Designed miniproteins, single chains, continued (5). Designs and how they scored, part 58

Each design is a single chain, and the fold is of that chain. pLDDT is the mean over its residues in the fold that is shown.

## One batch from the design tools (miniprotein)

Design m17998
Fold by ESMFold2-Fast:
Formats: C-alpha cells, structure tokens, sequence
Structure m17998 (fold): chain A 68 residues (1-68)
C-alpha cells in the first residue's frame, strides 16, 4: 500500500520499488534510495518498506543516504 510520501515519487521509481520488493532485491532498493536522495525526495517510506521486509541492514543503509 502506497503512503502519501510514496505518492510524491515519480511513477517510474514507484514501479522500481515494487519490482525490488517482489524480487527481494536489497541492492535494487538501496540504488532506488540513492536516486531519490539525488532528486531531493524523502526516503522515509523506503526505510519503512525495508523494515517491514525485515531488511534492517538495508534500512540502516538508506538512513545513511538520507543524512545528506
């Protein structure tokens, strides 16, 4: 389910997030986080998605990307 924060992302990035989660591709989710950060977009929803998947290592990597 998309949060209001995720709805602010470009549709192409939303599709990539869905694909990464379905493929259980941790590296793809981190790569998406880097692109969103470069665009000045919030990463809070990606951190939540990683946490919901049990990917605590990915959530911590995304938090580091978010820290400027």
Amino acid sequence: MLSPDEQKWPSSEVARVVGAVLAEDKDALIEIARRLAEKGLSLDSLIRIAEQQGWDDVAEEIRRIQKE
Scores: mean pLDDT 77

Design m17999
Fold by ESMFold2-Fast:
Structure m17999 (fold): chain A 129 residues (1-129)
Amino acid sequence: MSEEVKKTALEGIDKLQKELNEKLDRIAKEAYEISPGAANVVLEARKEINKILDETKKQVEEATSPEDIINIIKDGSKKVIEVLKEAGERAAELSPKNAERIRQLFEEAIKTVKDGTKKIIDEVKKVAE
């Protein structure tokens, strides 16, 4: 496997991780204005998501084929989306009057992960011969 494939995947994950952390920081700030408990759910989700993304990067570094890298990224993305779905429901439960707004914020974070993941996979496929 070429170093360019791994570099493309790692740079893509780093960019997605930065974008997602910035989004989660904004969500945590907005959630805190609604409920400190809801903000804590966002911050705990952020920790778990960063752990998943760091593990995904380690697995990419050890990967031996572009197909392995694509599967690793898909698996990492799925785990991140599952964390966001659970966090969104938990945060909504802590503020029933603002549940729809909280769910909307988490849905936007999920969209960021889906769009970012697709872009990374497309770029990996483009540099893989």
Scores: mean pLDDT 88

Design m18000
Fold by ESMFold2-Fast:
Structure m18000 (fold): chain A 61 residues (1-61)
Amino acid sequence: VPKYARAVRGTYLEVGPLLFPAVGDILEVIRRVGEDWVEARSLTTGKTGLTEIGALEPAEA
């Protein structure tokens, strides 16, 4: 998993403390949580939460 990722779509599943990044947001990947989820921090808003791995692509901050 890259240290930074870009959101390519919104997260639509309602599970736990979700991070709803806007498309194009750059996220700092903190840790993997299960197979389909990561804990990440938005570099735009500073908010931290869970987002889908399938909603992300590798990016530079």
Scores: mean pLDDT 67

Design m18001
Fold by ESMFold2-Fast:
Structure m18001 (fold): chain A 110 residues (1-110)
Amino acid sequence: MTLADLLVLGFDPDNTSDYITKEQVAAMLKRMRLPESLLDWVGDDGLMDGEGFIKFYTALLESHGRELSEEEKEIIREEVAKNNGVVTTETFRRILEKIEELREKEVKER
């Protein structure tokens, strides 16, 4: 099970069309022992934009001793742009799938 799988499960995997709620993010942060200040990047309606998602995901990866690459940030921006600048559960899943594919490609080229 990857970090990506764990994040999707934390953001309600059964609802692919709805936005990630602030309550779901708060519950995930508490479960993973992450800073509650990450909620500052989530709107009151639960909508997360591309900038907020990049900041949130960067902080999450840093808690696991990893940094988000420039190529991974580009993937995030492209997928968010395809969804009118908003991150839904489906957009989140697509971002994670593309990041995993990029990482597998880098390992095969080394």
Scores: mean pLDDT 63

Design m18002
Fold by ESMFold2-Fast:
Structure m18002 (fold): chain A 68 residues (1-68)
Amino acid sequence: SMDDIKKLAKKISKLPKDEMIKELTKKLKSLSPDERKQLMQAFANVLYDNGMSNEDISLLLQEAADKA
């Protein structure tokens, strides 16, 4: 569900960077391809709203995706 994905993204975004990557990777492994895209987009949006640069967001998302 989209609401669950948004809540998950917000919870993960509150973690330290290393823990964010680890938790995001775990969740991506348990989700369908479409849900993975939704989670990645929701997470990117939350990190951007929290003041993270587009470069840092891109690197973090790539690392999590590569480990999934």
Scores: mean pLDDT 83

Design m18003
Fold by ESMFold2-Fast:
Structure m18003 (fold): chain A 85 residues (1-85)
Amino acid sequence: STEDEARRQLKLLEKQIKNLEEKTKEAIKNNDEGGLRNVSRLSGLLIDLLDGLIDQMKRENLSQELIDRAEELKKRAEEIRKRAE
């Protein structure tokens, strides 16, 4: 179902965000300017993907639970981007 597809996409995006959070910590610890630039770029991509997914879920009238989860993941990606700047 569309809802099951959204749940799977959110699970994959959450894993990517967790991995990126760890890479951000590592890059900060190592003063890795190249790593921080990559984190900034990748977090921007994740924000765009989450915006698209949120818009799709709203158009398809999916559960508020799923929309809220995507918005929480987007906030986490925005925090990663801010930390990498």
Scores: mean pLDDT 89

Design m18004
Fold by ESMFold2-Fast:
Structure m18004 (fold): chain A 87 residues (1-87)
Amino acid sequence: LSKETQEKIELAERLLEERFEERYPSWSLEVRSDFARMLTILADAIIEHETGVNPNPSGASWEQLLSKLPEEEKEIVEEVLEEVLKS
């Protein structure tokens, strides 16, 4: 990955952590699993935006992966992605 793409992914991780700490003050196993899944979707979306190529080996779009999340998590991913891509 380019330095710029990597920095955007790191920003997305920080913003996602901030959103999770606000909404989920205790990190249960389920919350940690959701965090990891959401971060993967954010990374895939950022890479696709920067390179024009879907990085997922299965060929699944980040939008398809996003649709599998609970509504609350989906909203967080959309908020973080918008903030990062406007940077």
Scores: mean pLDDT 77

Design m18005
Fold by ESMFold2-Fast:
Structure m18005 (fold): chain A 87 residues (1-87)
Amino acid sequence: YSLEEAIEIMAKALEEAVAANPDGALTVEELEEVVLEVAKKLNISISEEELEEFRRRVLERTPTGVATLAEALEIAKEFIEELYKKL
């Protein structure tokens, strides 16, 4: 998958996850689950250290512990871009 395709797959997964939640937002844990599932689909391995750094960035941008779709898309896009730089 190209970076552009990976971003589109991530965006769709996040949109579906947010739509499944009555509050229209994702907890840090729910956002992590979506990111891990997308990475698995893309055949990208995420280390525990990379996942911890992702959690830290989510909490820094969303100190309430919940992300809107727009916030989740921005954070996940940056994370996927960083993962692709290592490939």
Scores: mean pLDDT 79

Design m18006
Fold by ESMFold2-Fast:
Structure m18006 (fold): chain A 94 residues (1-94)
Amino acid sequence: DAATQAKLLRRKAEGAYRTIERELGDPELAERYRKLLLEAAELLAKGDYEGAAEKLREIAEIEREIAEKTGDPVYKRAAEAYEAYAEKLRELAE
């Protein structure tokens, strides 16, 4: 599961950069988002669930910022999903 989730986060990083850059015109935010997804994926692959959870919470904060700027509820739902995933990873770390 962790290896599969890491692979999915890496794939999402490739698409997320293009989507954020296109919708917001903010390449710095797009690159930060991409970097956090790649870092979360690497930590998951190494079994560092606590570190991965921290990166996912930072991604959730960016998603909430995008939701505020765009008014699109998909970004708020994405933030909630990342926060829920981070919480689950912290439970697994114990």
Scores: mean pLDDT 81

Design m18007
Fold by ESMFold2-Fast:
Structure m18007 (fold): chain A 99 residues (1-99)
Amino acid sequence: SKELLERIRKSEDGLVAFGILAFYVLVNGIAKDREALGRFLKEHEVDFSDPERALEHLRRFLELAGVPDIDALLERVRPLIEAGRYVEAIVLIAEHVLS
């Protein structure tokens, strides 16, 4: 969705960007296990203050969403996460998840 990618790109911060993507994945039946994803999002706050914690949370999200090639995707977003460019990282993830 072009409109979804634009909303994510215009997000205030990485948490807002991630929230938009995660909600879209959950409610549009993209997630392989919607119940497990819903529980993960409710019980675990994504922490973008630490790059390694952010990458770990994104890995778990992508696993629950049933996304292929997670390791290759995370290696592409790692430099953005390490640079604090969280919104750009989530846009790149969203492009992959939605394609």
Scores: mean pLDDT 83

Design m18008
Fold by ESMFold2-Fast:
Structure m18008 (fold): chain A 89 residues (1-89)
Amino acid sequence: MTREEIEERIEEARRRVEENPVPTSVEDAAAHGIVAAELSGLPLEELERLIEWAEEGLPVSLLAALIILGKREELERAIEADRSGLAAA
């Protein structure tokens, strides 16, 4: 994803949050997560990842909170384990 595409997705998320201050859908909750991550000063690479996860339908509001709390590596391991069944080792 380009920097301009990331910035465009963030602006769309901000618009959604302004129109829906209380999330009532997964998409609203994802937008709130993306905006919270941006306001917390996460780098563009982390924002790109959250946008990709939102498009996959993952619970981005919780994922953003975990990244902000410094749990990024634990979160990435959990997602990878879910995708590949790594719990077998």
Scores: mean pLDDT 69

Design m18009
Fold by ESMFold2-Fast:
Structure m18009 (fold): chain A 90 residues (1-90)
Amino acid sequence: EDTPPAEAIKAVVEKLREQGLVAIALAQLQVDRLPTTSEEARAVLEEMMASLSAEEQAEVAEIKKKLEEALKKGPEETEKTVKELLEKEK
């Protein structure tokens, strides 16, 4: 219990960075919105944000904000917004 799953968290962070900033924003939004958010998930978000440049952090924040606005309009609008953001990320 004294050893946190830090290496597993870092592996997930590296995979998310490889998938791009939209994937990181989606992970953050999911963690924030889910009532079962674990301490491990929050640690992953902190590690991701710390590893990003200021410009990348600003981009993630913009993407997350757009996703939050889409969520207010419903799941169909959210899916559309995700697809549009991923297309630009490509």
Scores: mean pLDDT 67

Design m18010
Fold by ESMFold2-Fast:
Structure m18010 (fold): chain A 96 residues (1-96)
Amino acid sequence: EERLEFPEFQELEERAEEVVERAIKEKDYKAGVEELKRIIKEAIELAKANPNVDDAVVAAGEKVYTHFEEEARKAIEAGVTDVEPSVKVVMEAVKE
């Protein structure tokens, strides 16, 4: 019911969607995964810079990031475009 929104995370989420779409269209899955890793890492760094975010939340985000990288690679290789939920889970984990 109480939501916390950060425009920076929304921008990173949109960029992640664009990267996945581009990787599938161009069949460049390696570049897509590498760019997604950069986007997720940037989101974690933004959360670390926020003094109201607990270190435990950042650690949870890093754990989700490791799992997300493997899942994103498989999804891109299979031609699956639905990575938005995974990005959302990482963003939610690092927000709080």
Scores: mean pLDDT 59

Design m18011
Fold by ESMFold2-Fast:
Structure m18011 (fold): chain A 63 residues (1-63)
Amino acid sequence: MEIRVGEKDGVYAAIVTEGERRGAGFGFTEETAIQNARASLENAEKHPEVNELLIKAAEEALK
């Protein structure tokens, strides 16, 4: 599993990649952001459009 994480103004953004699957999440700690990203990854099949929007938001936050 590949994990990318960053912080801005006390908010953490994380993107997790597992093979061809990705998920993204936000939190007030690095651990919480990663946990939320993992949860998004597991729900990607159920809500693929929401998952893609979260990934785009996290990519913008990690700039």
Scores: mean pLDDT 80

Design m18012
Fold by ESMFold2-Fast:
Structure m18012 (fold): chain A 73 residues (1-73)
Amino acid sequence: MEVLEKLAEFAKALKDNDVEKAVEALKQLSLEELRQLRPFLAEMAKDPEMREVLEKILPQLPEEHRELLESLL
């Protein structure tokens, strides 16, 4: 699966307020892929609806993924 396909699944889960799918989609991304996607994740965090879901998933993520996302919020 391409990095952009994983990002699209994640974005859809955030928009649908589907915390479980958002966690699964994000966990499929490697740390390197997350670094590449950082600008797109930052843009998503500007959307109040997406930001709310991002805050809900933080406790369920591995530490390194959580630290990266926290840096965007």
Scores: mean pLDDT 79

Design m18013
Fold by ESMFold2-Fast:
Structure m18013 (fold): chain A 80 residues (1-80)
Amino acid sequence: SRADLLAELETTLETVELAVKSVEEDPSVPQSAKDELKKLAEKLKEAVEEAIRNGWSREEVLQKVQEILDQIVRVLTEIE
């Protein structure tokens, strides 16, 4: 349902926000990686808000946000 999709997106945004906050507080992580993650998190939030505003289907939302999520995962794996 639409409500289920919105709940999933909210959980995804909360998860990303917590990850970014954790990385931002870690002094061993390069500032460039922190800045990139912050920008990607902001881009993800904007994409989710746009998808919600425009009434996108689950499939449309996943297509629009997946590329950004993949970039976030890539940065997170590079700073392990």
Scores: mean pLDDT 79

Design m18014
Fold by ESMFold2-Fast:
Structure m18014 (fold): chain A 82 residues (1-82)
Amino acid sequence: PGEAEVAPGKEEDVRAAVAAIRAAGAALDLSGLSDLEAARLVAEATNASSPFVVELRVEGDTATLTLSLDGEVVARIVDELE
């Protein structure tokens, strides 16, 4: 299970970002991709089509998804790969 943290007062920004991520994902064919490849492709599409910056970083056995708006981190999700 992943750990998710939303910055205080940024719940509306996170909601808008989730909508943008879902719209980007729905426009893409993710079949045949690994979860990590699909996540990267959705992040790139979201970054190209919205003001949000979605950064996926993998360090050893830890995957970190950072969501930013105007240079400010609004949410971070951390999950352990193994």
Scores: mean pLDDT 74

Design m18015
Fold by ESMFold2-Fast:
Structure m18015 (fold): chain A 61 residues (1-61)
Amino acid sequence: SEVDRLIEEAKKLGIPIDRTTAQTLVFYGIGPSDAGLMRDPQLLQQRVDANQLKFSNRPRK
């Protein structure tokens, strides 16, 4: 599971996260390879915002 792998990668970086946090991050497209972003909350938020635009983009008519 990507959620479980993300939790493991975050723990290796010394940033323990709970399953709910990991599920939310995976939902916004943050995978195990992006675990390093957890060291920089601002960079993490930027990545979440960029990914969220893919799901929340309003249709132009």
Scores: mean pLDDT 72

Design m18016
Fold by ESMFold2-Fast:
Formats: structure tokens, sequence, C-alpha cells
Structure m18016 (fold): chain A 91 residues (1-91)
């Protein structure tokens, strides 16, 4: 699937079906699928997780002193999303 079709599928919503599609498309690893499944993420929450991962990957390649205030806020939100998923898995 192209990116636009994948986003429409994610928004349409069965979390389990979305996870299987994203695994098959290579957008999530098997470990990420198991984590999302254990956390009970909805399609929208899976999209937020993917966005958070992308933000953190981009931030990891950028020196902290070169991040803008807006970019630091996005990183903080992304970390909170990942921490919420980890907490739901641990609960």
Amino acid sequence: MNEEEALEWIKAGDGEAVLELLLEAGLLSEEEVEKARAAGLSGGEILEYLEARAVLEAAARTPAEDLTEEQRALVARARAVLAEVEARVAA
C-alpha cells in the first residue's frame, strides 16, 4: 500500500487489523506489534505511536542544543506517548 492508503486504513480503525497491515508493510517490527497489542492501542493511537517514533528517531540524529523550543516540545510529547504505551504494557 502507499502511505495515503495506509493512513486511511489506520484511521478506519480496528487496531488488530491495522497492526497486521503495518507489520506486513514493514512500518512496524514484530516487537512493536506485540507491544501495541499488549497495550490495546486503537488505530488512532497506533498512528500517534508511529509519529512519536519518527520524532524521536529524528531528534536522536540532532544535537540537543540545535533543537528549537517547538522541536523540544514535540520530543517531550513523543517520549510521553512511548512511556504511556510502556506503562499500559506493564500494567
Scores: mean pLDDT 73

Design m18017
Fold by ESMFold2-Fast:
Structure m18017 (fold): chain A 87 residues (1-87)
Amino acid sequence: SLEEKLEELKRNLEAAAELLRKQGKTSRADMEALADLVAYEAKELGFPDEVVRELRERLLEAVAASESLDEFVARAKEIVEEAVRRV
């Protein structure tokens, strides 16, 4: 279901963020890599290309607006939820 795909995306995002925290990888480049990973996983879960493209763009904007990995992850969860609800 759409809800199951959303929960999978959020779970994968949190797992990847935890791995980055453990490795001390909290730079802008690390957040950009996480944004790309989320967009890739959305595509693999079968979201439409249009949704995946918009998701990637909004996530990269969130990287630019975030001062920390935790702030980015919080914004990314909101962006994923909003993008999924529009489908």
Scores: mean pLDDT 84

Design m18018
Fold by ESMFold2-Fast:
Structure m18018 (fold): chain A 90 residues (1-90)
Amino acid sequence: MKKVEELRKRAEQLFEEMKSDDPEKRIEAVRELVHLADEAAEMKTPEAISLLREVLDKLTELMNDPDLDVRIEAALGAIHVALLLKEAEK
């Protein structure tokens, strides 16, 4: 459980970075969150699947961001995480 706990802590930090006033920092947080989602999907545990669902929800919320580049990164990230979740839930 140590790895999923560390991934959850990182995800919570990235969720806060997604609220930054700097669009570049929000984009960086989205990209890091997508990489974290890849790590979580490899674990194939219920806890990791729960984290993937939370990540997908946060990325979907960011698709309403005022910055177009942030919206594009969030949309691409959401598609990526949704596909990971579909494979992990098999």
Scores: mean pLDDT 85

Design m18019
Fold by ESMFold2-Fast:
Structure m18019 (fold): chain A 93 residues (1-93)
Amino acid sequence: LEAVARAALAAGRVDAAVRAAAMLYQQGKHETAAELLEEALARRPTATVHAELGRVYYALGKLEEAREHFERALALDPTNERARAGLAEVEAA
């Protein structure tokens, strides 16, 4: 999965890399998911990548990093429901 995700990212397929990171998150591989999403962010800083990275950092207990990414996602797309929900969870923690 990680090798396939990195190959997709090298080919410019950021969406495929984000989907692979979501699968890694579901498997509990949060650090690997964060690494892949940071690579995706370097390629294309989108609201989706920021929101997903916020979710991963929240799972890792990195609340400040999670907040920053959720806030950036909302700055890029105020309608991003994942970022809105994630920011509320961080503020409640």
Scores: mean pLDDT 81

Design m18020
Fold by ESMFold2-Fast:
Structure m18020 (fold): chain A 62 residues (1-62)
Amino acid sequence: QIAELERQADLYERAARVAQEQADLNREMGNTEGAESGEKVAEKFRELAEQLRAQARALREA
């Protein structure tokens, strides 16, 4: 279960990188709304990854 949570966290971190790249591209193209949306998605993925790692640690310490 802990290994599964860490694997999921890694996947979300990778997804966050892709979303951030798209956001950066949209901003460069002058698509501010698209950039902001992409940044929000990237932040959400990073948050999910952090939560999963914290959950894995909490399960060990509970």
Scores: mean pLDDT 84

Design m18021
Fold by ESMFold2-Fast:
Structure m18021 (fold): chain A 94 residues (1-94)
Amino acid sequence: MSEAEIRAFFESLGVRLSDATIRALAARPAATRRLIDLFQAGDAAFRAKDYRRALALYDRALALGREIVPADERDRALLPIEVNRGLALIVLGV
């Protein structure tokens, strides 16, 4: 997974990450691809109104993100996932 692909993904979510964070994620290409795939699958489930499935996918994305994203930018990088997770919980009435 290229640095340009990682940067473009986070920028599409309104998140600008440092070059150091992008390089750290690019050094773990399989895990970073899995993070992106889990988030995109969660977003697709959310748009399909399958909020329970979206929540499960976002939980998996957050667990992986907390492991692979450097601590100094972790909260900011994962914020879009946490926001969408929170919205899914509100819709489910919990």
Scores: mean pLDDT 88

Design m18022
Fold by ESMFold2-Fast:
Structure m18022 (fold): chain A 139 residues (1-139)
Amino acid sequence: KEKIEAIVNKIIRGEELSEEERKLLVDWFREKAAKHGIDISDYSDDEILALAELAARLTQVDKIPDIYAVPFLETIIRDRNNPNAEKLRALFRDVYAETSKKVALLFTITAYLLVRLKERPDDPFVQLLRKEIARRLAE
C-alpha cells in the first residue's frame, strides 16, 4: 500500500523514520509474519527495524529487476532443510500481491534472517549479524 511503499523507500535511501512510520511498518510486518506462521514475537520493534535496514543494504532490493526477484529470493532461502521455506514463499506472494516486489523482497529477507538468528545461533554469519544489529541499536 502507498504508505508502506513510501516507508520502505526511506529505508532503502537510509533516511530516518518517524516513530509513527516505524510502528506502522513493524506492525504490518508482524501481522504478515503471523498470518504465515513465522514466529518473530521474541524480537523488539527496534531489532526488526535494524535488521530490515541491514537487509536493504546487503541485498540492494531496489536494484533487483522484477523478473529476477523470485530467483534472487530462492538463492537467499536456498537451505534444502529450511522448514520455513514454504512459509517464506507464501509471505513473499502475499506482500507482493498487496504492494511491490521490492517490499515483498525486503519483508521476506528480513523474516528469513530473523528465523536464521533464532535457529542457528552458532552460525558464523549469524554471529556477525548479531554484532551488526547490536552496533546499530547502540547508535
Scores: mean pLDDT 78

Design m18023
Fold by ESMFold2-Fast:
Structure m18023 (fold): chain A 79 residues (1-79)
Amino acid sequence: MEPIPEEALELNKKAVKAILAGDTEGAKEHVRKLVEMTKSGKLSKLNGEILLSFIAMAAHIAGDEESLEIVSEAAKEIQ
């Protein structure tokens, strides 16, 4: 598996923190940047899916249905 870029790991951490803080707008912004990195080839599709799965897990734990939908849409967009 290719190494995950530091920028992608940082965006993932920010998205998870935003969700746990109840900041769905911040979570959406960080998820969108991860999708853009995947589309540009800076992040592999597989690694993008892995990072989105961690964000989905955080949203599930927080009971944040809006962030779950955002992640679901992002996952479909990178397929």
Scores: mean pLDDT 84

Design m18024
Fold by ESMFold2-Fast:
Structure m18024 (fold): chain A 86 residues (1-86)
Amino acid sequence: SLREEALALLDETLAALKPTEPELIPEARELWTARIEAASEAELYLLLAMLNAALAAHYAAQGDEAKAAEYAALSERYLAQALALL
């Protein structure tokens, strides 16, 4: 399901951020899980876009341009889906 995809991507995003920002992980997990659980379909696409954008920025900062481009493309795709439903 879209909600399960968002929860899985949240786990991936937090795992990627943990080495650089470990102190924010518990609060981020709690806040984002609550948002995903309460989200409509349009909001789920928006949250997926935001999580992919965060991963794109993370990998760009690490010099992994290939992964940064991949996550940026996914972010744009999910943002388009969210806007189509809003």
Scores: mean pLDDT 83

Design m18025
Fold by ESMFold2-Fast:
Structure m18025 (fold): chain A 89 residues (1-89)
Amino acid sequence: NPALEIIEEAVREAGKELKASEEVIKEAFKVVTESLREAYLEHPTASFEEKLKLAKEKIEKLYKEGKISEETYKVAIKAIELLLERYRS
């Protein structure tokens, strides 16, 4: 799946930049893919950019509710920002 590969690359790049552990990178990948899947189910006609913004809001909510660590949150948000930078048009 090309979309999944693009997401994995962004998460790995974010994790490397933030010097995150492999376990944090794996959790961030899971959080990003699950949040984006929910955005696809709730807003199937939205653009990829809009779905990424929705996923970012879902990740922010998970962090505010204490459901993910600060380290996972930082990697996940950085990955979404990298994807938005590439696909903002």
Scores: mean pLDDT 86

Design m18026
Fold by ESMFold2-Fast:
Structure m18026 (fold): chain A 76 residues (1-76)
Amino acid sequence: GPALEAGIKAAEHGKNGDVEGSYQGALDAGKAMGGERLEAGNYGSWAGTIGGAVLNDVDAAMRASLGGYLAGEKAA
């Protein structure tokens, strides 16, 4: 679904060194689950991690997860 697709894109951006794209993709994934205030950052971090796992890339998963966490801090 849209949240997983955004998470995969966030991981791809992270893998390519595009921190801003990874950050925005993780935030978009969180918003797709309706978590604008409370879950956006947490879910974005989760979706980025799953996206990285789908790409079979642990480094991309970690970068996307960190981007989602940072998105959560800014959204809060």
Scores: mean pLDDT 58

Design m18027
Fold by ESMFold2-Fast:
Structure m18027 (fold): chain A 96 residues (1-96)
Amino acid sequence: MSPSDQDRIRQQVMDYVDQRSRQRGLSQKSKEVVRTTASTATKALLAGASKEEVIKRADTVVDFLSSLYQLSDDEIEAVRELVREVVEWAYKQLKK
């Protein structure tokens, strides 16, 4: 995969995160957690990590950032759902 293809996929993932975060009505703190986690997950997928491994690592990142930002249980659940959706979507884009 070329560097320009990797940059395009990263941008598409971030655009998808922004769109879905708006549709779900996420708080600014929740959006930041999703953006940070999705960026890290996308880099891992581009480096050849498995989808299962990336999802497991993403859950750990969400746990850490949710504690740091003091998210509610409802916000944590919404963030986890969106992060999994984003990873599944990004993985699908990479397998075209």
Scores: mean pLDDT 83

Design m18028
Fold by ESMFold2-Fast:
Structure m18028 (fold): chain A 78 residues (1-78)
Amino acid sequence: SMSEKQLKEVLERLDEERERYADGSPPVAAELGRVKDQIEEETSSGVRSVLDTLRELAKQSNRTVQRILDEIIARLES
């Protein structure tokens, strides 16, 4: 299972990606912000694991955000 430390690292990475896209693609930055909020909410509520939440959100995300989430998922599964 994903630890609190791993959750913090995922949230920090999503913030870094959001800032990277803030000027060049505001819609991507906004979607990354929503994904971060959703992961934090679902993980704190105990409804779903961080990994399962990432997988579900990747299916609902635009292509750019999906690639970022897929990379995070792959890193967590290794």
Scores: mean pLDDT 79

Design m18029
Fold by ESMFold2-Fast:
Structure m18029 (fold): chain A 81 residues (1-81)
Amino acid sequence: SSEQRRELGRLLEELRRLALELGVDPAAVIDAVTIATDPSASREEKEAALRALLAQARAVGTDEALLARMEGVVERIIELL
């Protein structure tokens, strides 16, 4: 629905901000968002890209509260795929 697409857009923007704040490479963030929004990508490819981005954030990030928030955003995006 249009409401679900709008919510997905908001979550992807929050995901981008959180990943950058946690110190993830901007190129990795762009790649993950590109795959997550690609209509030709499978659900499995989109989920894998989002989980890989979260794993990168966990590897470089030290803010446990921001990491927990990013995890929640990733799970919510996956539910909307």
Scores: mean pLDDT 88

Design m18030
Fold by ESMFold2-Fast:
Structure m18030 (fold): chain A 71 residues (1-71)
Amino acid sequence: MKKEIEELKKKFEEASDKLARALKAGDWDSAERYAREMQKILDELLKLGVPKEEVHRMGGEAIERARAAYE
């Protein structure tokens, strides 16, 4: 359980990095794909019992990062 949560968090960070790079490059198709992957990871974290507050914080931080990359 805990190891699975840490692996999902790592995948989320990787997808967030890829989303930011895709947005900077104007690659909207890749950006949409990575955003969907991130949503699926957040859903899996909730299913594994990660607190909703923590999952929402992760999502919020990723949105701020994406906005900074888009601007």
Scores: mean pLDDT 82

Design m18031
Fold by ESMFold2-Fast:
Structure m18031 (fold): chain A 92 residues (1-92)
Amino acid sequence: EEEARKFLEEMAEAAKRLGDKGNATAYRHAGDLYEMLGERQKAAEYYVKAGKLYFEKGDLETARDYFRKAIALDPSNEEAKKLLEEVEKKLA
């Protein structure tokens, strides 16, 4: 359904705009929407962005979970791997 796909893409774009303003939950929502669309690399990108905001706020466990999810969706995402190492060192 092309129309349903366009609606999900519009929702993802709106969530991205809220995330760009510092809303970590909005970036997570964008990641979820891209995952539903089958766009795994893009979903991973937004989960990394959400994790970075949680990391900046000191929510290290939530940040770790999002970096792990990003790596599961896109194992080639070097930024997610670096950030996972950094957050795990702080949790140790």
Scores: mean pLDDT 85

